Designed miniproteins, single chains, continued (3). Designs and how they scored, part 50

Each design is a single chain, and the fold is of that chain. pLDDT is the mean over its residues in the fold that is shown.

## One batch from the design tools (miniprotein)

Design m9722
Fold by ESMFold2-Fast:
Structure m9722 (fold): chain A 95 residues (1-95)
Amino acid sequence: SILEEIQQVIDAAEASTDLFDKAALLGGALNLLKNAFKTKSLSPSELKELLERLKALIEEMLADPRASDVMKEQLQQLLQEAEELLAEIEKEEEK
């Protein structure tokens, strides 16, 4: 199940203590969510739940004093892309 695959990637990101591994896993999860939205493989509620989890993890990493300025810039870009995807999901729900 694509839902289970994305959940496993986010769970792996939550479990990771390495910020680079965590960022890579969250980027991968976002790409899977973008694909699931385009292919209509997940419901809007499932997509939003997973995106909110992903956003919370990005925000936690942005607050981590170990995060470099370069990593914070990358995390801000991921957060923006996640917010853009949420906005697109909301627009499709209004149709």
Scores: mean pLDDT 87

Design m9723
Fold by ESMFold2-Fast:
Order: C-alpha cells, then sequence, then structure tokens
Structure m9723 (fold): chain A 85 residues (1-85)
C-alpha cells in the first residue's frame, strides 16, 4: 500500500523521475480515498528526499516536499526545506 509506494519512491528518486511522479500520484489518490499515512511512509519519503539532495537531484527533492505538503505532513516537508537551505 502506501509504505510500498513510499519505498518505490526511495528506489527511483535518483534513477527514474517518471516512475517517481507516478508513485507520488498513486499516494495522493490513496490519500484522497481515506488511506492513512503511516509514520514509516513519512520516514521513507524524507529518506528519499535526503538521497535526492545528496545526489544533486533537487527536482525529485522538491517533488517529495510538495507531495508531503499535499498530504498535510507539514513537519516532514519543513525538514526537507531546511536541508535545501
Amino acid sequence: KMDELAKKILENVTTDGAELLKYAKEILELYKKGEKLSEESIKLLVEAAKKAIEAGDYASALLIRGLLRKLKEEEAAKEIEELLK
């Protein structure tokens, strides 16, 4: 479910931007249907953003930050924003 999609985002963050976007959209659709974000899903998304920043893939990091904001996870989104300086 959401944890699997978050893990796929982590796997694809520096490799395939189209797959990353697809998984982000699927997470948003599940959220709209009332699926709950787990603490594990949030941690995986933050880890993916950190990996993107380390690799210089700021587009992926910004996409993940935007996803977290749409999911109403403001604290996690701010953590990514601080890493971007």
Scores: mean pLDDT 81

Design m9724
Fold by ESMFold2-Fast:
Formats: structure tokens, sequence, C-alpha cells
Structure m9724 (fold): chain A 75 residues (1-75)
């Protein structure tokens, strides 16, 4: 399994800012917005970014505070 830091490194600053907005939302809304973004990335053939975005959701749901800290360190 890839580390959270490795997943964050694959995402653009715009994608990381989007994740920061999503992390402050209720868990049900997080899943919905991540699913929508992943669908867009897959439609564009951006499979590595789609995978990374999806996997960050798992970290976000397990430990939102730590996930937010790691994203902010990267920005």
Amino acid sequence: MKSLEELIDKLSDEQLKTLLKIIDLPPEERAKLVREEVRKLVAEGRYDEAESFSLVLQYMNADPEKTKEEILKRL
C-alpha cells in the first residue's frame, strides 16, 4: 500500500486544495465529491491521479486531522 505522502506527491496543488475543502465536509459528502472527481479523472485517462485521489479518501476517513496536516505540509 502506498503511503499518504507518496499519494499527495502525485496530486497537483489544485487537487490538494480540493481535498482540503472536502476534508472539512461530513463523511457522506466527502465520498460523493471524491467519487465525482475520480470519475472526471478516469474519463480523461488520468488513472494514476484518479487512484491517488481515491486512496487519499481512505486516509481522510481514517484520520482526517493527520491527512489535513500532511496536505498542508506539501502546499
Scores: mean pLDDT 82

Design m9725
Fold by ESMFold2-Fast:
Structure m9725 (fold): chain A 84 residues (1-84)
Amino acid sequence: SEMELAIDTSRILSYKSHLYYLIKLAEKKGNSEVSEKAREMLKKLDELEKQFRKETDPQKRQALMDEIDKIEAEALALEKEVLA
């Protein structure tokens, strides 16, 4: 539905914002490994978002969102490592 698409799009935008934040945080901390990893994750998220927007099958769309959610989980773990 249009409302479900709006919610999922909002979640994706939030995850992108978090990755931009993580890149800047890692750069400020001098952690080039995390900064590079976060940039790779952002590229993967952009590719998954493009697939999500073209997908019409609800089950496949959910699988794409599950992969996108895994990127956010990894971003949260990397943020914790940078802040330690």
Scores: mean pLDDT 87

Design m9726
Fold by ESMFold2-Fast:
Structure m9726 (fold): chain A 87 residues (1-87)
Amino acid sequence: SKEEVLKLLEEAKKLVEEAKKKYPELADVGDAIIKGLELAEEYVKQGNYSEAKAIVRLAAHEAKKYFPEEIAKKFVEIAEKAIEELE
């Protein structure tokens, strides 16, 4: 559902914000991912699920590449759930 997707994207943003506080060196990457998730939220609100899905997939790829393994795994899990909800 739209509500569930928005909830998952907000959870993902919170995880990135916590990661930035714990690892200040991730601030730039984290900010880029947060902006991407905010754009995905706009697409979800407009019913453009294909674009939202593409952005969430890219955000998961960036998190897996740059984040510490524990945080990357949590982010990817949330992102995959959001992608499934976007059908």
Scores: mean pLDDT 88

Design m9727
Fold by ESMFold2-Fast:
Structure m9727 (fold): chain A 64 residues (1-64)
Amino acid sequence: MSEEELFEAGKKAIEAGRATTAANAVSLLVQKGYEEKADELIEYAEKLGRDEVVAQMRRAKDAV
C-alpha cells in the first residue's frame, strides 16, 4: 500500500470511528518513514474530536 493509500485509509477510518484501523495506518506510515503523514492523521482525528481514536493512534506511533 502506498503512502497516499495509507493516508486516505487512515482518514476514512478516523471519520468512521474505527480506532484500530486508524492506529494500524499510523504504525505502517511510521514504519515506512512517513512520520509527518502519521502526525497529520493524528491532528485530523484531534480536529474531529475523536479523543479515543487519537489515544489509540498515539499509542501505536509510540510502539514503533
Scores: mean pLDDT 84

Design m9728
Fold by ESMFold2-Fast:
Structure m9728 (fold): chain A 86 residues (1-86)
Amino acid sequence: MKFKVGDNILEVDFEKQTAKLTYKDGTTEEGSFELLNMEEAIQAFREAQKKGITLGAPSLTARQQATVLKVALDFGFENVDILEIK
């Protein structure tokens, strides 16, 4: 799935458990993740709220939403809206 994070594009593959961030200058960073469990998801939502990160992806499960937020937190984002690209 693809998300807009400010001026950047975040690509998340839940099946491969990989994330790719493309900056507006064309540079890329890649990482891997694990799908969060419920306890980790609750923590990720709290940390995202404290950092001013929001997510507009109502089609995702709560664990998938929390995992996207955790990926954004791990890339160092703050005060951004994450929007799903259709």
Scores: mean pLDDT 86

Design m9729
Fold by ESMFold2-Fast:
Structure m9729 (fold): chain A 84 residues (1-84)
Amino acid sequence: SENEKLLEEMAKLPEEERENLLFLEAAEEYYRQGLLSREELERLKADPSNRRIRLEVLKRLARLEGIEITEEEIEEEIRRTRAL
């Protein structure tokens, strides 16, 4: 299954790369749900470790959900969850 393949690949990667892979999987799911544009997804795939791009994407998603969230709050959430 896709989940088993992902877990196997993650087990071979450094922690930072695993976090980036989990974030990209979440971003692709949001794209499938129509919450993320193709251009935003491709920007994340090109540089998944870029915190600025992550913050921009999460700000947009929070706006779509009607949640008022600051850049600092999103950055703290990324730090705590390491997958968002």
Scores: mean pLDDT 65

Design m9730
Fold by ESMFold2-Fast:
Structure m9730 (fold): chain A 94 residues (1-94)
Amino acid sequence: MKEKGIRLAELIDEAIENKDNEEKTKKILKELESLDKEVADLVKNALEASKDPDDPAKAKLALENTEKVQLIVAKLLGKEYEEEMKKVIEKAKA
């Protein structure tokens, strides 16, 4: 499962990096979907919500979906990574 977590993290980073390139983003999302449909759906929803930064409800949804994706990936990498990610999220909110 650790290898799956690493690949998901790489694809998520690529999707964020290429968020303004619809063709590349669609290709990356298809690969994510083949590995984990839940993660792919959360990433897609976070990217769509982030396109409307003037809507505070959408901004909150984008943040929540991003945090959920990060925790799912961290769990696949191992319990130690999950604990580290929770601390990172907590510090970001402080």
Scores: mean pLDDT 76

Design m9731
Fold by ESMFold2-Fast:
Structure m9731 (fold): chain A 81 residues (1-81)
Amino acid sequence: APTPEQQKIAAILRARLEQAADADGRITLEQLTAYLKENTDLSEEEAEKMAEAFIKLVDEDGDGVITPAEAERFIREMTGE
C-alpha cells in the first residue's frame, strides 16, 4: 500500500495539475517548491529538498520535470487506480 507521504505527494500533484491548466501542464522543481512553501511551514531549503524527492518518485524519464502523464500515473497508483 502507498505510504502517507506518497499519498500526500499525489494530492499535491493533483492540485497542481488542476491549478496549472496551462498549455504544457508540466510541474517544475520551482513550481513544486513554491507550492510546498505556500501549503507548509517548511523553509526554502526544506521545501526544495522535499520537491526534489517528489520529482524523483514521479519523474519516470529523469528530465527533472513532472509531465501530466507522469503525474496522472502516480496519482492513480497512490489513490487506488
Scores: mean pLDDT 69

Design m9732
Fold by ESMFold2-Fast:
Structure m9732 (fold): chain A 66 residues (1-66)
Amino acid sequence: ALERAREAAREAALRVMPDAEVRVEVTEKSIIVSVQPPSGSPEDRQRALRAVNEGLEAGEKVLKES
């Protein structure tokens, strides 16, 4: 269950921002998604925030289904 949630979150985040550094941590209590954009531009930072949200939603869905 935790491994599937991590994979789902990582895939969702990378779908939004394939060239970002994505890190996902999942526990029974929480899911943490970190996305580091390739540049500090406002546009890349906004896409990174979208990647975090998409990752969190995907991971949460898997955890709730378990």
Scores: mean pLDDT 79

Design m9733
Fold by ESMFold2-Fast:
Structure m9733 (fold): chain A 83 residues (1-83)
Amino acid sequence: ADAARRAAASLAGLAARGVEEGERLLKEDPQKGLEVFEKALELARQARALAAQSDPAAAERLNGRVDEIERRAREGKERALEL
């Protein structure tokens, strides 16, 4: 249970860093930024799946973080496609 929670948190952290990198790349290489946002969404989905294996309170907090990461990644993808 604790291992799944830590793995989910780690993947959510990687996804969050991916979103930050994607946002940075929008100024230099929007196409690469799009790829990074897509990878961040994939990591967020994996984090959500692992969060489901943890206790309900930890899963709720992790899902809240993942929801925010997915929102930012989708917003970034829309911006990349507009460029």
Scores: mean pLDDT 84

Design m9734
Fold by ESMFold2-Fast:
Structure m9734 (fold): chain A 80 residues (1-80)
Amino acid sequence: SMAALREKAAAIGRELMKRAEEVKSNEEIYELAKEVAEKMLELVRATSSAEKVAEAEKFVEEQLKKLEEYMKKGVDLREI
């Protein structure tokens, strides 16, 4: 149901906010971002067409690669 889907999204958001207060390094921020992205993709796969799922997966891959590039350049991800 839409109510169950909204509750799952809210639970992911609450967990993200709690963990965000505890992360101290770029590596921890990257791993948290990756975990959250994987959870959101699970919701997209459950509710969307294969075409939209593929677009969402590509978008997530591109964003994670950008974070990796920032880390390689010595950018503090907490300042983004």
Scores: mean pLDDT 77

Design m9735
Fold by ESMFold2-Fast:
Structure m9735 (fold): chain A 88 residues (1-88)
Amino acid sequence: MEAEREAAKEALERGVEQVLAADKQSPSLGQQKAQVLGRLAVEATRELGPEVGEYAIELLEQAAKQSSPEVAEVLRQAVEETRRAKAA
């Protein structure tokens, strides 16, 4: 459980790096990577609990501040979906 949570946090961090790098090349690629990252955040929160969800929300919110408007919108939607997964 703890090792799985750490692995999920590392995957989320790498996902943020990939989203930001893709967004600098193309907002469309950034949106695609952000959608994948959002799904990972929701799934990890459902399987590994609210601690991972809180971590994901913080990472996604920080990434949204550094992103194009199109990518930031996808990341903000992922934050809301992750908050719902945390509450379930």
Scores: mean pLDDT 87

Design m9736
Fold by ESMFold2-Fast:
Structure m9736 (fold): chain A 83 residues (1-83)
Amino acid sequence: MSALEKAEAFVDEIEAEVAALVADPSVTVAQLEAFLRRIEARVLEIGEELKAANVPEEKIQELLARLQAAARRLAAKLEELRA
């Protein structure tokens, strides 16, 4: 499996898990914060892996934008629970 295929699979998994967490009425602040930390750590790794694999910059930016959108959805749910 290529670095790009692994990154795409990870982004797909993150988007699905974020959708499930945001829709879960029993989700806790701690769960959302832990998931945000996991996304942030993996984003740094993915960026380096894709650059090392000579993936086109536009494709790297597309995947990172999708991860940023997922993180933004989690952040919005965190603010909702804290309010």
Scores: mean pLDDT 82

Design m9737
Fold by ESMFold2-Fast:
Parts: C-alpha cells; structure tokens; sequence
Structure m9737 (fold): chain A 65 residues (1-65)
C-alpha cells in the first residue's frame, strides 16, 4: 500500500495530543499534521522514522502521566 500513517500510529498520536491539550500545551500543529497525516510522498525509510517518532512521542506522554 502507499506510505501512510497506520491507524494505530494516528490513535497513539491523537491520545498524546489530547493529553497535551488537557495540560494546556499544544504541540507544533503543522509538524504533527505532517507526521500523522497522509504519507503517500514518504519513502520507506522516512515512513519507518515517522513510525518510531509517533511511538516515542506517545510513550513520552504516557511516562509523564
């Protein structure tokens, strides 16, 4: 399939964003959209990087909780 963020990655990112917004802190919206949005233009290597970034971001928020 064309490169795109998985539903799981988007769910993780969404929950992380909800936690950030609850604390009154908004992440960089354009950057988050670029990472979580459709990735048809991404290479396989970039896709792997995006996946790792989404997981690390969600784990960081979970650790903070």
Amino acid sequence: APAAATAEQREIARRALEAMKKYGTLPEEPRVVAVAGPGAALTPAQRAHVEATMVAFAELVAEYL
Scores: mean pLDDT 54

Design m9738
Fold by ESMFold2-Fast:
Structure m9738 (fold): chain A 61 residues (1-61)
Amino acid sequence: MSLQEQAEELFERFKAVASKATAAEQAEFLDNLVTVMDPSASEEEKQAALERIEAIVERAE
């Protein structure tokens, strides 16, 4: 699965739990999602952003 596909799956999961996330966590999720989708970002930056998105979703679940 590509990083983009993983980010899309995590976004679907986040939509289900968004009401349990704080405004700060919602903002952090969106900032990291932008990083994963940014073609100019490094693979390391994309991977770190994806891991942070996953942590936010798992905490809210």
Scores: mean pLDDT 79

Design m9739
Fold by ESMFold2-Fast:
Structure m9739 (fold): chain A 98 residues (1-98)
Amino acid sequence: SELKEYAALASEYKDTNEEKSWLYAAKAIELLSEEVIKLLREAGESEELIEKVREITEKIVEKLKALAKGDYSKKEELEQLNKEYLELTKEPMEKLAE
């Protein structure tokens, strides 16, 4: 699984090469996002919610790619986007886990 491979590489480089870690994290999140959107759609969640999740994930990936290029000004924006993603997906994901 490319998702598992990229996630493992992101973890491996976290303490040795932070920029490379962010690049692999971005790749893992792109693949994970496709699976999350599929699950939300199969669960009957609204297209409005699905579109918001897609938009936030695209922004997260963009900020991670910027960090991988040495633009650390995007780090605080990434933390805020991650919080918004968790708030949007919490209830839908809890329903899927039941």
Scores: mean pLDDT 80

Design m9740
Fold by ESMFold2-Fast:
Structure m9740 (fold): chain A 57 residues (1-57)
Amino acid sequence: MMELDPSRFKDPATREVAEYVVRNGYDQEKAEPILLRTHLGLLSVEEGIAELDRLHA
């Protein structure tokens, strides 16, 4: 996605991860694969947040 808007996600888990990205000012390009995997049910919210923190450490 070109601009991350958490309100566009209907799935609560994906929305929570997207809100975490925006709140922490994380890079949207790095977040995109994590958001997709969360949306597909491949990552939990906790796993998505952990991957985001790891990529931005």
Scores: mean pLDDT 76

Design m9741
Fold by ESMFold2-Fast:
Formats: C-alpha cells, structure tokens, sequence
Structure m9741 (fold): chain A 92 residues (1-92)
C-alpha cells in the first residue's frame, strides 16, 4: 500500500543523519585515500538515488513509476558499486 511506502520513506529520512554520521566515521578510518574517495562517491550517489525514490513515494507516485526509477538508478549505480567493491577489497 502507498501509506506503507510513505511510512518507510519517512523512517529512512529520519534515520539518514545518524547513518551518514556512522558512514563518515567509517570512511575516516580507512587508510587508503583512493578507497575513501570511491566509497564516498558511491555512498553520495546511493543516498541521492534513495532520496529521489523517497520523494516519489511521499508525493504518492504510482508503484510502477517508483519501481521503474529504482531499476534505472540501480543500473546507473552498478559501475560505481563495482569500482567501490574492487577498491574496498584492495584496502582490506
């Protein structure tokens, strides 16, 4: 139901500042500057994508439109996720 998606979006937005603070603390602990930069870029892109989806849900967009946007954003983020994963594995 739309109301459930709106409630989920509101919870995600409410929890986001704490999650971002934890992510920043984690990234600051990584010794490799290239890995930090790539992971930060991926996190920033992922958060921006999720904010767009949350905004659509809060505006009452049809489920099909939200799912189409999620699929498009997942495809767009796939190269950044792959690069972040490779640099993560090299840094550990």
Amino acid sequence: MLAERQAAAERWLAELPAALAATEAFLAGLPDAAARAALRAYVDALVAAQRRVAAMALAGAPLAEIEAEQAALAAELAPLAAEAQALWEAAL
Scores: mean pLDDT 77

Design m9742
Fold by ESMFold2-Fast:
Structure m9742 (fold): chain A 96 residues (1-96)
Amino acid sequence: SRKENEELVLEVYEEGIKKLREEGADEKTIKLAEAIKRILVKLANKEITVDEAEKELEKLLKELGINTKEELEEIIKKILEAMKPAAEKALAEREK
């Protein structure tokens, strides 16, 4: 169901954030990851529009001092790599 898929995505994201903290990722990376999770939850619940989410993200990037596309891409890569083991496990459990 849609709710089960949303819960799975949030669990994978939460495990990714936990792994980032355990690996000693910088606070900027952790704050961005947590903020993206909050924005995704608001979008899923229809509390904000896509345009509002984009504005909230842009404001957050400025507040965190992420001023270049290259820095943003590097941080996103770190977040995705941290999520990868949890995502692979979740997909494997769904096939059982």
Scores: mean pLDDT 76

Design m9743
Fold by ESMFold2-Fast:
Structure m9743 (fold): chain A 61 residues (1-61)
Amino acid sequence: RVTIEVEVNGKTVTVVIDGDKATIEIPEDMSPQEKLEALLRAREAALEYRRAQAEKAAALA
C-alpha cells in the first residue's frame, strides 16, 4: 500500500493506492472547486507513481 498526501489551498488530501484501487480522502469542508482540483491532483499523483515505478524498474535493470 502507498499513501500520498496532496495539499490544495492548505488542506491535505490523502490518496491511498492499494493495487488497482485508489481511495481519495477529501476533507468535507472543501468547496466544489477545491474538490475538483483535489481529484485532478490525486489522479496525477497516482499516474506519476505508476510511471515512476515503471521507470525505476527499467533504470535498475
Scores: mean pLDDT 75

Design m9744
Fold by ESMFold2-Fast:
Structure m9744 (fold): chain A 66 residues (1-66)
Amino acid sequence: SRLEQYRRELEDLERQLRELEEEMEEIKRQGIKLSPREQAVLDATITVLKAGIDFLRELIEKLEKE
């Protein structure tokens, strides 16, 4: 069903965000200095992933409520 497809897409995006956040914490732990460009790209990527997660959550809620 469409609802099942959106739930799978949500799980995939949540996994991607978790993996990226874990990688960023490891980078911080190792004391690796990111360039301003690298930091900006990572910040933008996280923002897009969070926006996608929020969008899918809202869409799933609407479909569950009719």
Scores: mean pLDDT 85

Design m9745
Fold by ESMFold2-Fast:
Structure m9745 (fold): chain A 73 residues (1-73)
Amino acid sequence: PLEGKVVDTNGNPITGAKVTVYGRGSVFTDSNGYYSYDGRGTHLVTVSHSGYSTISKTVTLTDDTVTVNFTLT
């Protein structure tokens, strides 16, 4: 599984940021900026929100929880 937090450059949580796992679908961050996705394998993860530049990162998911945090600019 994958989890993490999406923040701005000042460390403030971004609510409703779209976290897209390429070929699988999307989840959205909660009111504290947290997201989670239950999956395995190597995926391109893209984070987007109105007013911010889109960021992408390739992550490899196993049975252990992988934590990936994103900072949007």
Scores: mean pLDDT 84

Design m9746
Fold by ESMFold2-Fast:
Structure m9746 (fold): chain A 80 residues (1-80)
Amino acid sequence: MAEELLEELRRHLEDGLAGVPGAIAKAVGLALRIISTGDKKAIAEALRVFADAYRREAERTGDETLLQRSERLLKRAEEL
């Protein structure tokens, strides 16, 4: 179910933000699987989860492009 995929997505993003190798790649794979379900609510939640991760990474690295991507993902999630 999409709810379990979202929970795994959150765990892998937490691991990736903590510096665990390969965790971000696993999170991306899970997001693609959620998108493939066509469940707009699950896709919107996945976008919010990635937006939060991009914002937190931008705070650590100072990369403004990640902050801009975070804002765009949040806007897309609200439009779904």
Scores: mean pLDDT 80

Design m9747
Fold by ESMFold2-Fast:
Structure m9747 (fold): chain A 67 residues (1-67)
Amino acid sequence: TGEGMAMMIAGLTGRKMREEAGEEVAKKVLKEALKYGEENKDATSDELAEGAEEIRKKYLEEAEKEK
């Protein structure tokens, strides 16, 4: 099931984003990645990781524009 895996992937993605773009952007990415996991409970770990990575890229692009 995707519940525990989605939380783990969201947490890892949030941590990576904090290192790349700081705490405020990381909080937004974590929140959206957790929501993605809740909406995709039947997704595989690879699908959850891909979705979280897309969310991270979206917020990273926005953060880069604000620099």
Scores: mean pLDDT 76

Design m9748
Fold by ESMFold2-Fast:
Structure m9748 (fold): chain A 73 residues (1-73)
Amino acid sequence: MEELLLEMLTNARKALEAGVPPEVVERALALELVNELGVDGSTARRLAREAVERLQAGEPPEEVARRLTEKLS
């Protein structure tokens, strides 16, 4: 789980750095959480929003992955 989350979050950071709108990155990440990890849609949207906000604040993908893993357990 954490390894897959790290890959997803690393890709999200790259998209944000390339100028993809945060709302688009958030939507894509939420869909990945549902499809890859079986997270319910409402939880996936909340976690994706938190992840994007943390990445925009400069938090490294590894730390964001750790925080999300705690909330998915």
Scores: mean pLDDT 83

Design m9749
Fold by ESMFold2-Fast:
Structure m9749 (fold): chain A 79 residues (1-79)
Amino acid sequence: MLSREQLEQTVAQLREAVKNEEEVFKELTEKLGEEVAEKALELIRESLKRIEEALAAGDYERASEVAYELLRELQALGE
């Protein structure tokens, strides 16, 4: 599981990606193609929401689990 500090850094990075989603979509499309880029951004948005809900509930273990799932799914899409 991610440490609380690593989880906070991951959440900050995900929030920044969602805030800059147009630029992130362009970068992902250039590297992975448009279909994969759309799936990646959707996963990021959904996972960020789930992580923030878990953090609001004080459930750091669940927040870490969702973050790990996101990272694994993003890696799989990139392959």
Scores: mean pLDDT 78

Design m9750
Fold by ESMFold2-Fast:
Parts: sequence; C-alpha cells; structure tokens
Structure m9750 (fold): chain A 90 residues (1-90)
Amino acid sequence: MDELEAQYRAYLELALRTLDRIEREGPEKVGLTPEQVERLRRLYEEGLAADLPERLRLLAEVAKIVSPEEKHPEIEEELERALRLLEELR
C-alpha cells in the first residue's frame, strides 16, 4: 500500500515537473503535443482528489503520456514497474 502511494506521488511529481518544463522550454523539447500537455494537467488535478483505485488508473494514463515507446528508456522501466503493481491490485 505505501509503495503504491509513493509510486503514485512520484508520477504526480513527474507530471508536475514535465508541465513546468513545458512552460519554460516548450513542448517540442519534451516531445509532447499541446493536447498531451492538457491531458497531463487534467490527470494531475484528478489525481489529487482520487481514491486509491482511481489513482492507479490515473498513474497508467500518465505512464502512456510521459513514456513514449522510442524515448525515455529509464522512465519506461519505472512506469512499467508501477503498471505491474497496478495489475496486481486489479
């Protein structure tokens, strides 16, 4: 339980840092479209008020946005671990 909450918080922080970077450097440097930025912002806001099962679903959505298949291999490994934990809870 604590591990999943810590992972969830880490992904919310990653989402927030990504949004902050986009404001400073622009979405092109981060590899996200304006639509993906808006989606990420929504997921972050929804996550702050969500119950644990909903938080885990939001974590999966953040993973899909923040970890492009061909880029960010380190982030991909971290997100895959979180998704595996999500699947265990079902």
Scores: mean pLDDT 61

Design m9751
Fold by ESMFold2-Fast:
Structure m9751 (fold): chain A 86 residues (1-86)
Amino acid sequence: MHINDEEERKRLLRGLREVLRQEIAAGRNPEVNRLMLEFLEALENKDVEKIRELYEELSKLDEDAAELANLLALSLIDLHLKPVVS
């Protein structure tokens, strides 16, 4: 699913960032959640290089978080982070 409205992307990203901040404040998986926050900011800015760097780091720490990150990149900016597994 692709989200083409820039305001809709910003609204979704704000909601996700708020949830992640609450998880970090509660001490739940803070390293992964901090990386997810940085990833969401990179998505909002469409910083492809930063998105790829953060995706690689997430993939090393938490496969489920990396899968969510890939789905968000695909949905929000039509960026495939898993085009080939090699």
Scores: mean pLDDT 76

Design m9752
Fold by ESMFold2-Fast:
Structure m9752 (fold): chain A 74 residues (1-74)
Amino acid sequence: RLSELIQELGRLLSTLPADVAAELAKLVEQMLQNPAEAEALVARATAILRERASADLADRMGRTLRELADALHA
């Protein structure tokens, strides 16, 4: 479950420009270390994706990030 979500995020990150991918990878790492802040980090990540990638990718990756946050919060 969790490993599947992390692997899917890795695949999606590989389609992004290197600087955007690095920023989002750092946010994902923070979510894993601090699950209580996951909701705020998901919001930040989706904002970055909308601003620096695309609306479609923000929706797709945002969904996966929310699933990860839910898994960590359980």
Scores: mean pLDDT 78

Design m9753
Fold by ESMFold2-Fast:
Structure m9753 (fold): chain A 88 residues (1-88)
Amino acid sequence: SIEEDVAKAKELMAGSDKPPEEAAPEIYKKAKELIEEGEKYLKEKKYEKAREAYEKALPIFEALGDKEGVLETEVALGVIEIVEAVLS
């Protein structure tokens, strides 16, 4: 579950000064896979599924303290919102 991954990320990052890919490699990989899933759905123009993937990734990157991952996810969500508004 996302809640379980968030809790584990917070625990692993609280005990480490290492970057997420070193301190929490499995959880970081899951967050990256959610980004890749979102990108795939964007390419397929499946905006609702893309949004769901990015919305799942966001709290994990926040828990990891990955500012770059948070920014990438927020930008993607913003792009989806704009695209849906333009196509409405």
Scores: mean pLDDT 87

Design m9754
Fold by ESMFold2-Fast:
Structure m9754 (fold): chain A 110 residues (1-110)
Amino acid sequence: SEKEIMEEAIKFVERIVKNVEELVKKFPDDKTLQDTLKQLKSYLDQLKKAKTIDDMLKIIDQIMDLLAQTTLAHEAKGTKEHLEIAMELGAQYVTLAAFKVSIKKELEKQ
């Protein structure tokens, strides 16, 4: 069960990375988005090396913080393109936050 939770977390973050890669392809001149993708890939590598659920949750918190900061940075620029990026990144944040809540509830039942 713990191993299955960790494998599901890896697959979940892999989907976030893929979604952000598609955003980088759509907005290739956005350097902030490119840097966010590089950091997300680094966190995914750290997640694959995580030994415990607690270490995994700490990495998920770092990914959530990165997504929140990048969303706010794009929202602050206020152009139609930046608002589109902010909306997509915000959706990834909300989805990851919901996943984290589901993990915590599963751990409380065990």
Scores: mean pLDDT 89

Design m9755
Fold by ESMFold2-Fast:
Structure m9755 (fold): chain A 83 residues (1-83)
Amino acid sequence: SGEEAVEEARRALEEAREAYEKAKEASKGSGKESILKYIGYTLRAIGSATHAGLMGKKALEEGEEEGLRLAEEAREAAGGLGL
């Protein structure tokens, strides 16, 4: 449903933002562990931002106006990742 898509988009957007911040923190380090953490969190942030955008789009298509805002915020999060 549109309401379920809104809730899923919110959860995915939060996960994307958290993973992005962890990736940024890992990028300040050096060595193998920091590089692996950076890659892992970056991939998680990309996946979660993509899912948030898709669920925001689905919510909007099902008549939930909140879906537009969530899709826009997902695009902003993806932009921070270079997508």
Scores: mean pLDDT 84

Design m9756
Fold by ESMFold2-Fast:
Structure m9756 (fold): chain A 106 residues (1-106)
Amino acid sequence: GAILQSMIDGRDEGRKTREDDRRLLDEGRRRSPYDPTLGRLVREYERLVRERDELRKRSVEEILKMIKEGASDEDILNFTKRVQEKLDELEREIDEIRRRIEELLS
């Protein structure tokens, strides 16, 4: 039950994150021609955000498949724990790069 709610909440969060990411990327891109380091960080940020969004989408599809195939609650929980660990790792990397981009833009 909690997983479905998290997936619904993740869709709304993903929308807000995409708007924030777009603004940061637009600002970074405007300054990237004048700062090669900023250009590399902006590209890496965009890559990590895409990887996170793809992981969220694929995990939703896999959970639905597992439910249809009669997977146990334990199997679903173990899968979601691994996905959450990977998402937490990606979010830490995104936050570090975002901080570095913001420092270069200030």
Scores: mean pLDDT 78

